Designed miniproteins, single chains, continued (5). Designs and how they scored, part 39

Each design is a single chain, and the fold is of that chain. pLDDT is the mean over its residues in the fold that is shown.

## One batch from the design tools (miniprotein)

Design m17333
Fold by ESMFold2-Fast:
Structure m17333 (fold): chain A 62 residues (1-62)
Amino acid sequence: MEKKKLEAEFTIGVARVAVAVYLTLRDYDGALAFLRRELANNPDPEVQAELEREIARIEREK
């Protein structure tokens, strides 16, 4: 369980850094496409919930 949580936190952290790079380039569509792809490919419900929150946040700021 602990390892699974650490892997989820690491995956979310990497996704946030990638999103920050896209947003710095003002590539909102690229950020959203990246997050939706990660959401589709990641079976962890905790990671999915965090990625869905980031998608909603970016869609609001777009």
Scores: mean pLDDT 77

Design m17334
Fold by ESMFold2-Fast:
Structure m17334 (fold): chain A 89 residues (1-89)
Amino acid sequence: REKAAEGAREELKKLGIPEEIIEALEKAILEKDGDVEANYTLLARAYYDLKNKKISKEEFLEVLKWVIENSTDEELIAIAKKLIKEIEK
C-alpha cells in the first residue's frame, strides 16, 4: 500500500498535479480498502500510461469519469474532479 502510494505520488508529481491532490490520494489509499483501492490502482495505472504516451489525454479523462461514476467514496470523486480540471488546463 505504501509502495503503491509512493509510486502514484512520483508519477503525479512528474505530471505537475498539485501536492494537495497527491496527499489526498495517499490518504485514501492508506485508509480505504476494496473498491476504493481498486479505483486508485486504476488511476495510478492510467497516469503511468498517460506519462508513457500509451493513452491519450482524452482516454485518461474517460478513466477519471469512470471512477466518478463507479466510486462510492466522496473524497475520491472530488479528487477525480480536481484532476479533470487540471488536465483540461
Scores: mean pLDDT 68

Design m17335
Fold by ESMFold2-Fast:
Structure m17335 (fold): chain A 95 residues (1-95)
Amino acid sequence: MEEIERKIEELVEKLLEKGVVTEEQAELLRELMRNNPEIREMLENALELEKKAEEEKDPRKSAVYYSAAGILKAAAVTEALLLLRRMEKEGKVKE
């Protein structure tokens, strides 16, 4: 869980640096990534693949594991951004 939270922070900071999200959106995005089970599972699977890549002695197999981990991290970020957009559009859910 602590590894996941560090990865979430890294991904969100990168989006802030690129101007993809505002400071306010970044805070909401952190909460979404922590609390959404699907996004959390994608990040956990990405971390497992990164560990496999580090343990793999064959550089070609290692590269495939790193590539797969990268795809899962990108998918997690994409899903979180789509959820953020839906929440902003449906901001009436509190009434």
Scores: mean pLDDT 80

Design m17336
Fold by ESMFold2-Fast:
Structure m17336 (fold): chain A 96 residues (1-96)
Amino acid sequence: MEEAKELLEKAREAYKQGKGTEAVDLFRKAMELAKKNGDERLYAEILVELAELAYESGDFDTAKRLYKEALEIAKKNGDEELVKRIQEMLDKIDAE
């Protein structure tokens, strides 16, 4: 779990520096570690961050898929706040 959070911090920093490709790679590595460790909440949070990056880059198909995966995990874990946030983003994508 700590290694996944460290990669997540590095991913956020890379994104802030305009290193989008490095950021996405680091987010994916953090997501894989969260999944390996059974941290479904962190895994869903990282999926949402990746979906936000895809949305900002205009890749709405990837954003929608990542949000849907995160939504299923959030629903299973009873995370109503995350469910609401993801649904709002999916509604914005579909409102085009």
Scores: mean pLDDT 81

Design m17337
Fold by ESMFold2-Fast:
Formats: structure tokens, sequence, C-alpha cells
Structure m17337 (fold): chain A 93 residues (1-93)
């Protein structure tokens, strides 16, 4: 799990740089999905504060994807999923 987290954290940094250079819906979607995966891995390890932060960042990124393309149904679905995951973790603390 730690190797998966380290790899995904490196991927997130690269995607954050990609978003800064190219604010496309695709770039935002990739970054948001990476944050969701990171949150799930943190949750699995009992790192709830880190998981909460990752899900909050996923929410922000999917909201930005929807600002660029309001018709992006995938972004809307993933945004709702991230919000539900955040609510579930906050209740378990």
Amino acid sequence: MQEEIDKLEAEVKKLEEEVQKNKSPIAYMKLGVAYLKLGELYKKQGKFDEAIEAYRKAIEVFEKALQVDPSNEAARALLEKARKFLEEIEKEK
C-alpha cells in the first residue's frame, strides 16, 4: 500500500503541473480521479485526515472541470461520489 500511495502522490504532482499548463476538462478529470484513488488508499490505511484532504481536493478539481465543461456527466458523477466518500469518513472519525 505505501508503494501505491507514493506512486500515486508522484502522479498527482505531475497532474497538478499539467493542469497549471493546460486547464482542460481532461486534465482536471485525470487529477480528480488521482485524488479519489489517493483518498481511498489513505482511508484503507486508517489515515482519515489525509483521506479527507484528498477527497476535498478531488471535489475542487471536478468542480473546475464542470466550470470548463458544464455538460461533463462523468465529472458530475465523480463529484457526487467524492462528496459521499467525504461524508462517510467524517462520520467515522
Scores: mean pLDDT 82

Design m17338
Fold by ESMFold2-Fast:
Formats: sequence, structure tokens, C-alpha cells
Structure m17338 (fold): chain A 80 residues (1-80)
Amino acid sequence: MEEEEKEKRLKELAERLGELAKKYGGSIPDEEVIEELKKIHTEMLEILSESEEKKKEGLKIIEEQVEAAKKVLEKKKEEE
């Protein structure tokens, strides 16, 4: 991927992350937000990662974030 294309894509993903942070970073996300967050992180890792090992480490972090968000959703469902 060209540097210009990479930078543009990362900017778009970062803007989307900023939107999701208003829902995820201290609020209860819905399942759609969790899936979108996972997609964004995966795409960012694909663009940034130059090694398969680094990509695997990043995917584990994404999984941890998704699991944490799902636990928050479980609490919300119990309240509703």
C-alpha cells in the first residue's frame, strides 16, 4: 500500500474510532459497535503490521477488547 493511501485509510479509521470511543470508552456499546471496533482495529493492524507475529499480537489485543465490551453488554442486558 502506498504511503498516501495508507495515511488516508488510517485517518478514516481513526475518525471512525473516535466516533466509537464516545460509545465504547466509558459507555455501554451495542454489538454493532463491538463488531465495527474489531473491524477497524483489524484493518489498522493490516496496514501497520509488517510482520505476521506483530499482527497476531495485535489480534489478541483486539480479542481482549471485544471480550471486555461483551461483558459490559451482558450487564446491560441483565439490567434491561
Scores: mean pLDDT 67

Design m17339
Fold by ESMFold2-Fast:
Formats: C-alpha cells, sequence, structure tokens
Structure m17339 (fold): chain A 64 residues (1-64)
C-alpha cells in the first residue's frame, strides 16, 4: 500500500520510526488526505521516537 509506505517515510524524515501496523491504522482512519496524514505524523513524532499502533489509537481518540 503506497500510502502506508509514504507515512513510514514521512516519519523517517522527522527522525522517527513508525510501525507498519500503526501507519496502516492511520491511513485507514484518516484516509488519503495527505495534509491530514502529515499533520498526524508530525504530532506523533513529537511524542515518541518509535510510534506504535497504540500511540495512533490514542492520537485518534484525543482528536474527538
Amino acid sequence: DKLVEWVIKEAEKLGRKISEEAARLLVEEIGDNLEELHEAVKELAKLKKEITEEDVRRYLEEKK
């Protein structure tokens, strides 16, 4: 999935690592809006060096 690969690369550009499962969850919940995906990756990157699926679930819950 090219969006999942893109999310992983965006985290790497910020000096962070995101799991494939976390990146997939982010794409599934946010969709193909690249600006929204980029913002989510930036916010998650501020919190942890290694971003997990649980970190993404918390981020999404906090948004609502």
Scores: mean pLDDT 81

Design m17340
Fold by ESMFold2-Fast:
Structure m17340 (fold): chain A 86 residues (1-86)
Amino acid sequence: DKKRVAELSEEAGVVAITGLSAAGNEEAQKEAMRLTQESVDAAEEGDYEGAFEKLKQLAEIARKSGMESAAEYVEQKINEIRRIAE
């Protein structure tokens, strides 16, 4: 379901963007916004591989910024997308 994968991508992005914004990391926040949009766009096109590759990058940015809980949340959404993509 393309809509559900896009919703999960958006949900993961919102958590990561909010965490990075609260941490004051403007560059990471802008990158997270870009990756979130690219993940949603890929999901809407049915490119589920593209969607979770972008979310993996999002989780890495969150983790490198000290936002471990946000990174774990994004990784949980990646696992949900993988279950839907089967």
Scores: mean pLDDT 83

Design m17341
Fold by ESMFold2-Fast:
Structure m17341 (fold): chain A 59 residues (1-59)
Amino acid sequence: MLDEEELERAARNAGKAYAGMYPQVSEEDAARVALEYLREHPEATDGEVLNAAAKRLGG
């Protein structure tokens, strides 16, 4: 199981990846949404986290 530090790191990485593909969205906004999803679904894959961020940010 992932600790809070690992969840925050994964969320930050997902935020950077998302913002790289969709520059209209900030890394911080993408990371925040990713972290919220990961706290609810700690076993989510990188793809699932990015998909959740896309749906919540409206991209």
Scores: mean pLDDT 75

Design m17342
Fold by ESMFold2-Fast:
Structure m17342 (fold): chain A 89 residues (1-89)
Amino acid sequence: AAAALAARKAQGRADVDAGTADVVALLQKRDALLDKAAKKVAPNASDKEYQEIKTKLYNKRNEIINENPDLPVEEAIELAKKELEEELK
């Protein structure tokens, strides 16, 4: 009974996860790319400065994608990183 109940809960969770797993994975991938870009822009930043830089990168990425809808998110992040590096000089 306990093993069957645990298996059923795991299956119910897997059924929900199957519907959202791709969205979660995509969001995690995007967040990881933003984190990498922010760390490259300001490797010596404090936690507060790091979060501010991440927010600026997110906003610049969205502006770039809005002007260039054909650009992959990864390329838009790299371009946003370059623009922010120039602004911080």
Scores: mean pLDDT 68

Design m17343
Fold by ESMFold2-Fast:
Structure m17343 (fold): chain A 68 residues (1-68)
Amino acid sequence: MLEELARQVAARTGISLEKARDVVEQVKETIEKEGLKSTVAKIPEIAERLGVSPEDVAVALQEVLAAL
């Protein structure tokens, strides 16, 4: 599941598969531990930490939510 979500994010955003994997993992972990509202609020922080755009993190969030 994680690998499939990472591939979809990489395809949609153009970021590397390695970065897409890190973004999907962080988004999924934050949703599972803190919930959706907290994850949305943390999009800019996650983006800065992983060296991607907030838009890339938003795409990962959409893919993770679609898989739930």
Scores: mean pLDDT 83

Design m17344
Fold by ESMFold2-Fast:
Structure m17344 (fold): chain A 66 residues (1-66)
Amino acid sequence: MVEEGREIYEKMSEKVREQIDRAAEALLAGDVDTMTKLLLEAVNINPKLSLDQALTAALAIRAEKM
């Protein structure tokens, strides 16, 4: 379980969470290219957020939707 990803997500701004939610939905649909683009947009909005942290948060949100 990605408990760490959930905590990262909860600490994000609403604008960053919107990109992460969309990335998780793209991943559920099997669209890795769209997921990657949305994760990069999240990092661009908050440059202190690493790509690994953005991915970890998206995986946690995906797991909650499964």
Scores: mean pLDDT 79

Design m17345
Fold by ESMFold2-Fast:
Structure m17345 (fold): chain A 107 residues (1-107)
Amino acid sequence: DEAERNRRLEELTRNFRALGADVTVGQLRALSEEELREIERETSERLKEAIEEVIKENSDVSNATDPRAVSSKISSDELFEKIDERFREIGKETEERIRERARERLR
């Protein structure tokens, strides 16, 4: 369904860009739906893991998923800064992977 695919590609592009990934709808369109789902799933898992690791490292609550709800060993601003740093790293990795796969398919 072309309309649903176009909407999904636009949403996915916005989500990746929110992580600092400089990707385009055209690059994502070059990838198969299976590849896009794989990248989305892997990226989501890495983001959740990064949040949990940062919270666990800097608080007494090991299983917290909302940094605002956690009694942190550091300030909330510092906690969010550490999470943002991890998100930027994940965004860059996702960007490189999308660009590489799109380049191969657009040859």
Scores: mean pLDDT 77

Design m17346
Fold by ESMFold2-Fast:
Structure m17346 (fold): chain A 55 residues (1-55)
Amino acid sequence: SKRTQALIEAANEAGEELRKRLEQEGRGDKAPSFDDIAAMVQLMEEKREEKLKEL
């Protein structure tokens, strides 16, 4: 469904932003911290809501 696709895209985009941030901070080869994961989840929810508004 379009909704499922939007959720997958939101998750992928949030994960990519986390990866870029870790690389920018010189932590690209390290596991993300709890705070990193929490920020990613928040970003994913924001991207999800934005994509769903366009459906």
Scores: mean pLDDT 80

Design m17347
Fold by ESMFold2-Fast:
Structure m17347 (fold): chain A 107 residues (1-107)
Amino acid sequence: SEQIEELRKLMDEGKISKDKANRAIDHLNHYDDARRNGNLQTVEFQDLRRQFERWYSLTPSSKPKVTKAPNGILVTHPELNEQELFDLPPTDENLDQARKMVDEIFG
């Protein structure tokens, strides 16, 4: 991916953090693989789980908020002041699946 090469370059030049660059690179690699295999929605749920696991490692007592957005599922972490939009159809089924994942990881 051309975007992956640019992210690595920005990291090497010190323009973005290594952690931020590596997360973005992993995300893009998984999308490229899922696109080839027709499994984009599965990759979005895997990325959602990785985001929750990362937040749990940083703030295990602080639950993220999950809401429907017009173009996907929006997850927010109020204490870290982070948010991410996942390209999942904004259905009650996908919202419930994401909320179950929060409950499984954070209790």
Scores: mean pLDDT 77

Design m17348
Fold by ESMFold2-Fast:
Structure m17348 (fold): chain A 72 residues (1-72)
Amino acid sequence: SERAALLEARRASMPSPEDLELLERALRLQGEGARLEAADTAEARARLEEIRRELERIAERLRESGVDPSAA
């Protein structure tokens, strides 16, 4: 089945423990960003820009490791 093939592919490309830590960090930053979007302050906008830059850096590192950042 398609699902079995996808699971097998995911096992073959499972993230390392270091990549899993980066994925966890990305999830935490995404949650923080979602909360900050509701705040609409100058400080919140500045922090959102920091979060976006950090998420882009994490995504680049994960891609170099052969991990899709959306695989979390």
Scores: mean pLDDT 72

Design m17349
Fold by ESMFold2-Fast:
Structure m17349 (fold): chain A 88 residues (1-88)
Amino acid sequence: SLLEKAKQLREQAEEARRQAALVDRSIAIANEVVKETQATSSPEIAAEVKRKGDEAIAKLTAQRNKLLEQAQKLEDESRKLLEEAKRA
């Protein structure tokens, strides 16, 4: 049924959002590592860790954004199916 399909899409969207939240936690950890290195290391080491950290954070941010975009598309499709079911 349309209601069952809408529920399935919503569950898939919730899973994508959970995965995005895990990526956000990884970004937070990477930022903390960079910050601690700035405080505890030589400027040269701190700069290299920041460069590598910024690169890793950029890749994680791209992954998170793709997951959120997927979740939004699934939510939009689920909403359309729910509206169709209400008008049947």
Scores: mean pLDDT 89

Design m17350
Fold by ESMFold2-Fast:
Structure m17350 (fold): chain A 79 residues (1-79)
Amino acid sequence: LTPEQQQDVDAGVVAVRGAVEMVTARLHKPTKEDIERLKKVAEELEKAAEQTSNPEVRAGLKAMAEDLKKLAEEMEKEL
């Protein structure tokens, strides 16, 4: 893989992790650990977005990071 292809693959993996965390968080009562995981994955998505050369992938990753941050904020209000 070229560095560009590797970045796109890495971005895809982080996006899948983000989607899984969003679904999992909504299945049961949130814990502080769940909130910490959501925030960590959101940070990873933001880093992947800055590293990718694909503008569509970048936009998608940033949108997902914002969704995860919003979900974490909503969960914090429930604590």
Scores: mean pLDDT 75

Design m17351
Fold by ESMFold2-Fast:
Structure m17351 (fold): chain A 55 residues (1-55)
Amino acid sequence: LKEEMEAAGLTVEQLAFLAGISKETVEDAISGKKTLTPEERARIEGAIAYAKAQK
């Protein structure tokens, strides 16, 4: 997740904003503290794909 986020050129705040989830949820997912729900995972994957397409 963190490597994919960095490859897309996103900060935690930017990823959270694009995915429509909280910054804390993104941080907890990166640290392994929280397992993402299928919906949260889909939002994060969509946000990363969108950001990569903008490059």
Scores: mean pLDDT 78

Design m17352
Fold by ESMFold2-Fast:
Structure m17352 (fold): chain A 71 residues (1-71)
Amino acid sequence: SLEEEIRRAYEAGDYKRAMELLEKLIEELEKSDLQRAIDLAVYELVGAVAKALGASEDEANRLTIKAYLEA
């Protein structure tokens, strides 16, 4: 599943891959479950706020995926 692939990418330290998979999951849900797509897209705000506070792209991606996986 995409959720298992996201977790494996995160555990491997590949936060770019994990973000690509999360975005793919959101796109698939936009057509079938808009509320869940919105809920997942809100985690991207974690990364946006982290970047606004001076985090690197890699750190922002890590924090986004961590928030998603801990939900």
Scores: mean pLDDT 85

Design m17353
Fold by ESMFold2-Fast:
Structure m17353 (fold): chain A 115 residues (1-115)
Amino acid sequence: SIGEDVARAVALGREAAALEGTDPEKAYQLSIEAAVELARVYAKLFGKEDKIDEIMKVAREYAELAYKELDPDKPGVATAVMAAGAHAAVRYALGEKLSPEEVIKLAKTVAEQLA
């Protein structure tokens, strides 16, 4: 169910945030997986289950892109990575243009607000 998919994404994101200060690499990996699971939720919500693998791939790609532009030693990186991936998934699912620059700007803004 969508509720179960949401619960899984939230659990992954919470674990990622909790690990930022102690295990940045694992926090990063879990934040990517949380973004990918959020992409699954959005695909189902927008009636795009036929494109679920593509939407999830886009989420992973943009989450990874955002991480490269962030300082992994600062708090908020896990949430910023998730936000970047989720934003890209939504834009792609709706057939809207994706801008790497806009996604990076979103990630930096989220990280700055949580620092």
Scores: mean pLDDT 86

Design m17354
Fold by ESMFold2-Fast:
Structure m17354 (fold): chain A 86 residues (1-86)
Amino acid sequence: SKKEEVLKILEEGEKRLRELIENGASLEELKAVIRETVEKLLPYLSEEEQEELKKALAEIEASTDKDEAIRIYTEMVQKIVEKLVS
């Protein structure tokens, strides 16, 4: 169930980000969706994983470029998925 809930949150976040990118949304709009997705993920993660996720979110919040924000988010998602499969 934990794996299913995490994957569902990630799928929902990806769909929302895709729609925003397709519609030419602002960096601030992308950050808002990423922030919401991160907040939904936190309860399913260990303390160490939560700290890594919070650090990634801080880097995204500090970014001034859409491509950079998307790259950091994608790396974060890949690490979460790898841990779920392992």
Scores: mean pLDDT 84

Design m17355
Fold by ESMFold2-Fast:
Structure m17355 (fold): chain A 94 residues (1-94)
Amino acid sequence: GDAKKGKELFEKYMVPVHGKDGTAKVPGMPDLSGGKKDASLEEILENLKNGKAGGVEPRKLSDEEIKELLKNPEGTFVPDLGLTDEEIEDIVAF
């Protein structure tokens, strides 16, 4: 993956929704880390890295494990975001 492209993808898809610091929490919003189908890509990646999402071991996931969950979300808590293999590799490299 390309870390520069990963940063551009992060800024393109996540910053407009959550702001640069990811702290645009709506008061009373349900826990987005609980395997919700409407969870943001940023929150999904944070949950995967922290191992706190439903069905994931309570450990930090490797970049390879994150890529597999993003490529094959069917049957997991991760929603199908329509990401290409290249976009997944770039996001993981960032």
Scores: mean pLDDT 50

Design m17356
Fold by ESMFold2-Fast:
Structure m17356 (fold): chain A 87 residues (1-87)
Amino acid sequence: MAEELARERGEEGEEWAKKHGEAVGASAGAIDAVGGYVHARLMGSEEGAKAGEEGAKKATEYTKQGKGVEAAKAGFEGGALAEAGAA
């Protein structure tokens, strides 16, 4: 189920950010969301593209608030949902 995979990936992103640093985790999450967005657009998935875009926006907003762990989670969740939508 796409939501379950997104949740798992988001949790992995949170732990990775806690282990390697919030700024690095937030950046990785944002990159993942953008990558998912691009992949979804190439595959013609409007729903996947929206999920990736939303994840990237949330990651950016959390980063501006100094919430790097939440940024990583949002980015990785968005990326996973975008990739699932593209399939």
Scores: mean pLDDT 77

Design m17357
Fold by ESMFold2-Fast:
Structure m17357 (fold): chain A 79 residues (1-79)
Amino acid sequence: RLSQEQIDRALREITKRRDPEDPSVVRLSDVREALREAGLSQSQIEEIINILKEEGTPILDDDSFSISDVRKALLKLSE
């Protein structure tokens, strides 16, 4: 399970890596890097990516997702 501190850190790192043209959007590669920087394990990162791909809505053909969908995936792993 993720702690609240890990979720807050992950969201901060994701916010730093958001798309410059649309600040509500982040690329999947930047999500991976942000989660690694936030101190999540490889298994936690892969689980979040799996949730995003299966339950999230891709915004662009290049695997971009809304920060809201990333937040929902993080919260799902906190339960």
Scores: mean pLDDT 75

Design m17358
Fold by ESMFold2-Fast:
Structure m17358 (fold): chain A 74 residues (1-74)
Amino acid sequence: MREEALAEADRMFENAKIAIEALKGVELSGRDVARVIGLGMAGTPEEVRAAAEQSDGPLAEILRKMAEELEKRK
């Protein structure tokens, strides 16, 4: 039980690193940055992909790349 929760937390932190790397050198609003980080930590690849389809410009590109990286780490 607790070991599974810790493993899930580690996976969330690794996914958050993907979000942070995707945000490097990109200028987004603080709200969009927070959304990217939140989706990276707690979102499924399907949720991130859906968010990308609802977004435009640099935010959509970042969310698409995050969905691909999250899918690779299954």
Scores: mean pLDDT 71

Design m17359
Fold by ESMFold2-Fast:
Structure m17359 (fold): chain A 72 residues (1-72)
Amino acid sequence: SELEKKEKEAEENLEKAKKAAQEGLDGLRNPSTRKETLQKSGTEMLDQARKVALLGVGSEKAQEIVKLYREL
């Protein structure tokens, strides 16, 4: 039960990171807002990776978020 709740939270944090990555990629299409959008998306992704890592349910989802960040 407690482990299932943490796994669900980790999945929700991963989905937030994926959304931030998509918003960052979309921001690349507008030169006037590109830098600001990428900085905001990158910060959100790293915050979500840290939250997942601190849950103690393993490193796989946190590593997936960091990989997405590096591919941005």
Scores: mean pLDDT 80

Design m17360
Fold by ESMFold2-Fast:
Structure m17360 (fold): chain A 86 residues (1-86)
Amino acid sequence: MEKFKEALEHEIEASLYVMAANIAEKLGDLEKALEYYKKALEHLKEAVKILESIKNPSELEKKELEAAKSAIKELEKKIEELEKKI
């Protein structure tokens, strides 16, 4: 339970950074958007690390790990697209 909570806290932080990045993008601050997306990626990677350390994961924990890994792939694509524009 404690590890799952810690992973979810990192996912919340990642979501907040994605929101900040979206705002920066709309304002035309692509460099700031890139910084925020990279911070979101770091939090998602930490969440994945924590979730993967759970020895007997529940079905909920397994689904959350899959979702976090998917979110990492989407963020990595977004970062690559933004880096081409800077």
Scores: mean pLDDT 87

Design m17361
Fold by ESMFold2-Fast:
Structure m17361 (fold): chain A 89 residues (1-89)
Amino acid sequence: SLILSLETIIKQLEELRKKEKDPEIQKKLDQAIELVKQAKNALESGDIEKAIQYLQQAIGILQEALKKKPSTELQVILSELQSLLKSLE
């Protein structure tokens, strides 16, 4: 289930957020978490186009977080989000 995959990604991002000590990265993770939650809500309502837009925004924010602070765990999550986005396009 695509919705279940997004729920898993939300939990993974929330876990990274709990461990993160950099305030700028915390802010970016909080923004990305909210966008992925919005994408999940859009999919649950059948709005695939809006879900794609929220996922693209979340991916952009996470890419900026990775540029500032490399993270293997965040790289894996980003790859999972990119794969989900491709499945919707």
Scores: mean pLDDT 89

Design m17362
Fold by ESMFold2-Fast:
Structure m17362 (fold): chain A 94 residues (1-94)
Amino acid sequence: SSAQEQLLEDLETLHAWALEELESTDDIATQRDVVVLALLMFAQRAREAGFEEVAALARELAADFRATAPSLSRDQLIAWLEEATARLREAIRA
């Protein structure tokens, strides 16, 4: 659907933005905030588009990330975000 296509576009845009922000800073708190903000912004977009389960998954991923974030390097944060984004793409296509 056009809504599904738009949500996939929104996901890729937020992912690209988050990667650029992560690469631009060495501040752990800022890196953590970028990942959380990207996921929560996406959750809002998904909910507004009627993708309730996708929105719930994005919120769960944000909560899980908050629990683990202080122990991750930038490379681990990037890898984590890639995996989270892949899971969200799968959920949108389901």
Scores: mean pLDDT 85

Design m17363
Fold by ESMFold2-Fast:
Structure m17363 (fold): chain A 78 residues (1-78)
Amino acid sequence: SLREQAVEELRSAADYFEKGDVDKAIEELEKAAQLFREAGDTAYANAARILSELAKQGADPKDIATAARHLAEELERE
């Protein structure tokens, strides 16, 4: 499903942030946001977009990774 793909992209983003590949991590967050929008999950799409914007503004990659992972886990519990 689109939601399952979005969760995969969130986990990939977190992994890339932890490895220091910020550019790839941002791409995965943007993919997750698009997939959430296509699925109609507007709140989650906005959350992923905000994380992407914070990362682009120089927020700590480890904090963004943690937030992305928490978002993915929240969705897996629904």
Scores: mean pLDDT 86

Design m17364
Fold by ESMFold2-Fast:
Structure m17364 (fold): chain A 83 residues (1-83)
Amino acid sequence: EEEVEEVMRKILVEASRLIQKIVENPEDAKKIIEEFAKKLEDEGYTPLAERVKKALDKSVEEQIEELYRVYLLYAFDKAAELQ
């Protein structure tokens, strides 16, 4: 279980760093979000990628909220794969 917890922790830290980049440079939010969606698609998490893409039509604050939710789900999915 320790390996699962470490993977989840690292993903959530990555989420915080990515969101911090959007807060510091809101004009880059679309690019950052599109790159994250592509990463999710490449790893087979297509439903999460589609959810992230739908956030592109929302405010930056709503995009940040959705990124937190998607990263949390992504962390749980990665943890489940290790069990």
Scores: mean pLDDT 79

Design m17365
Fold by ESMFold2-Fast:
Structure m17365 (fold): chain A 66 residues (1-66)
Amino acid sequence: MRLADFGRKLRDLRNSQGLSQRELAERAGLSQSTISNWISNRVTPSPEQIERLARALDVPVSTFFE
């Protein structure tokens, strides 16, 4: 997976559901700064963190690897 593709998909999925970074962070049990760092391609998320995001967004994990 390319980090740039991950950040873009995360931003697009969040926006499509009308969620703020704060709301997504609360649903995933993550900090808002962590979400921001992933969208900005500053940090690579762990597989566990990707699973938490997929669960919070109600999408399969494969969505982030397409």
Scores: mean pLDDT 75

Design m17366
Fold by ESMFold2-Fast:
Structure m17366 (fold): chain A 70 residues (1-70)
Amino acid sequence: SEKEAVLKKAADRLLKLAEPYRDDPRVRELTVRTAQELYSAASKAKNVEEVQKAADAAVAAFEKEIKELE
């Protein structure tokens, strides 16, 4: 489904952003939490556009939090 494709792409992006910090337990915990929040938001979304908006917000927040941990 289109929703599943959006989720998979967002999850792949989160994993790629986390890759340089794979051994940092804080980044590992943040990655799991962000993925769970993303899938939870997607399950409540009415359409693909809402899933995409939630995905974009989750990825942006994740990138910001990783940057602040440095």
Scores: mean pLDDT 80

Design m17367
Fold by ESMFold2-Fast:
Structure m17367 (fold): chain A 87 residues (1-87)
Amino acid sequence: SEEIEKVKKEIERLKKTRAGLQAQIAHLQDVIAMLEEMKKEHPELKDEYDKQIAETQKQIAFYQQTLADVDKRIAELEKKLKELEEK
């Protein structure tokens, strides 16, 4: 079925997007961990590191929201796929 194949390909594309977003979130979490360590080593620069941590945390929140939207779309397409395969 052409429709089943199109849905499967869309799910695969979204799963790749999901993996990319998860990797970006993990990288930004590592950046925060590094900034927190540097803040302990250089307490005189704490305000600069706190600002960078806050900015990085906002970026993580944005990617987490995008990830949630992607996950919702995957779930909708997987439901559609089941309905198409059960007919």
Scores: mean pLDDT 90

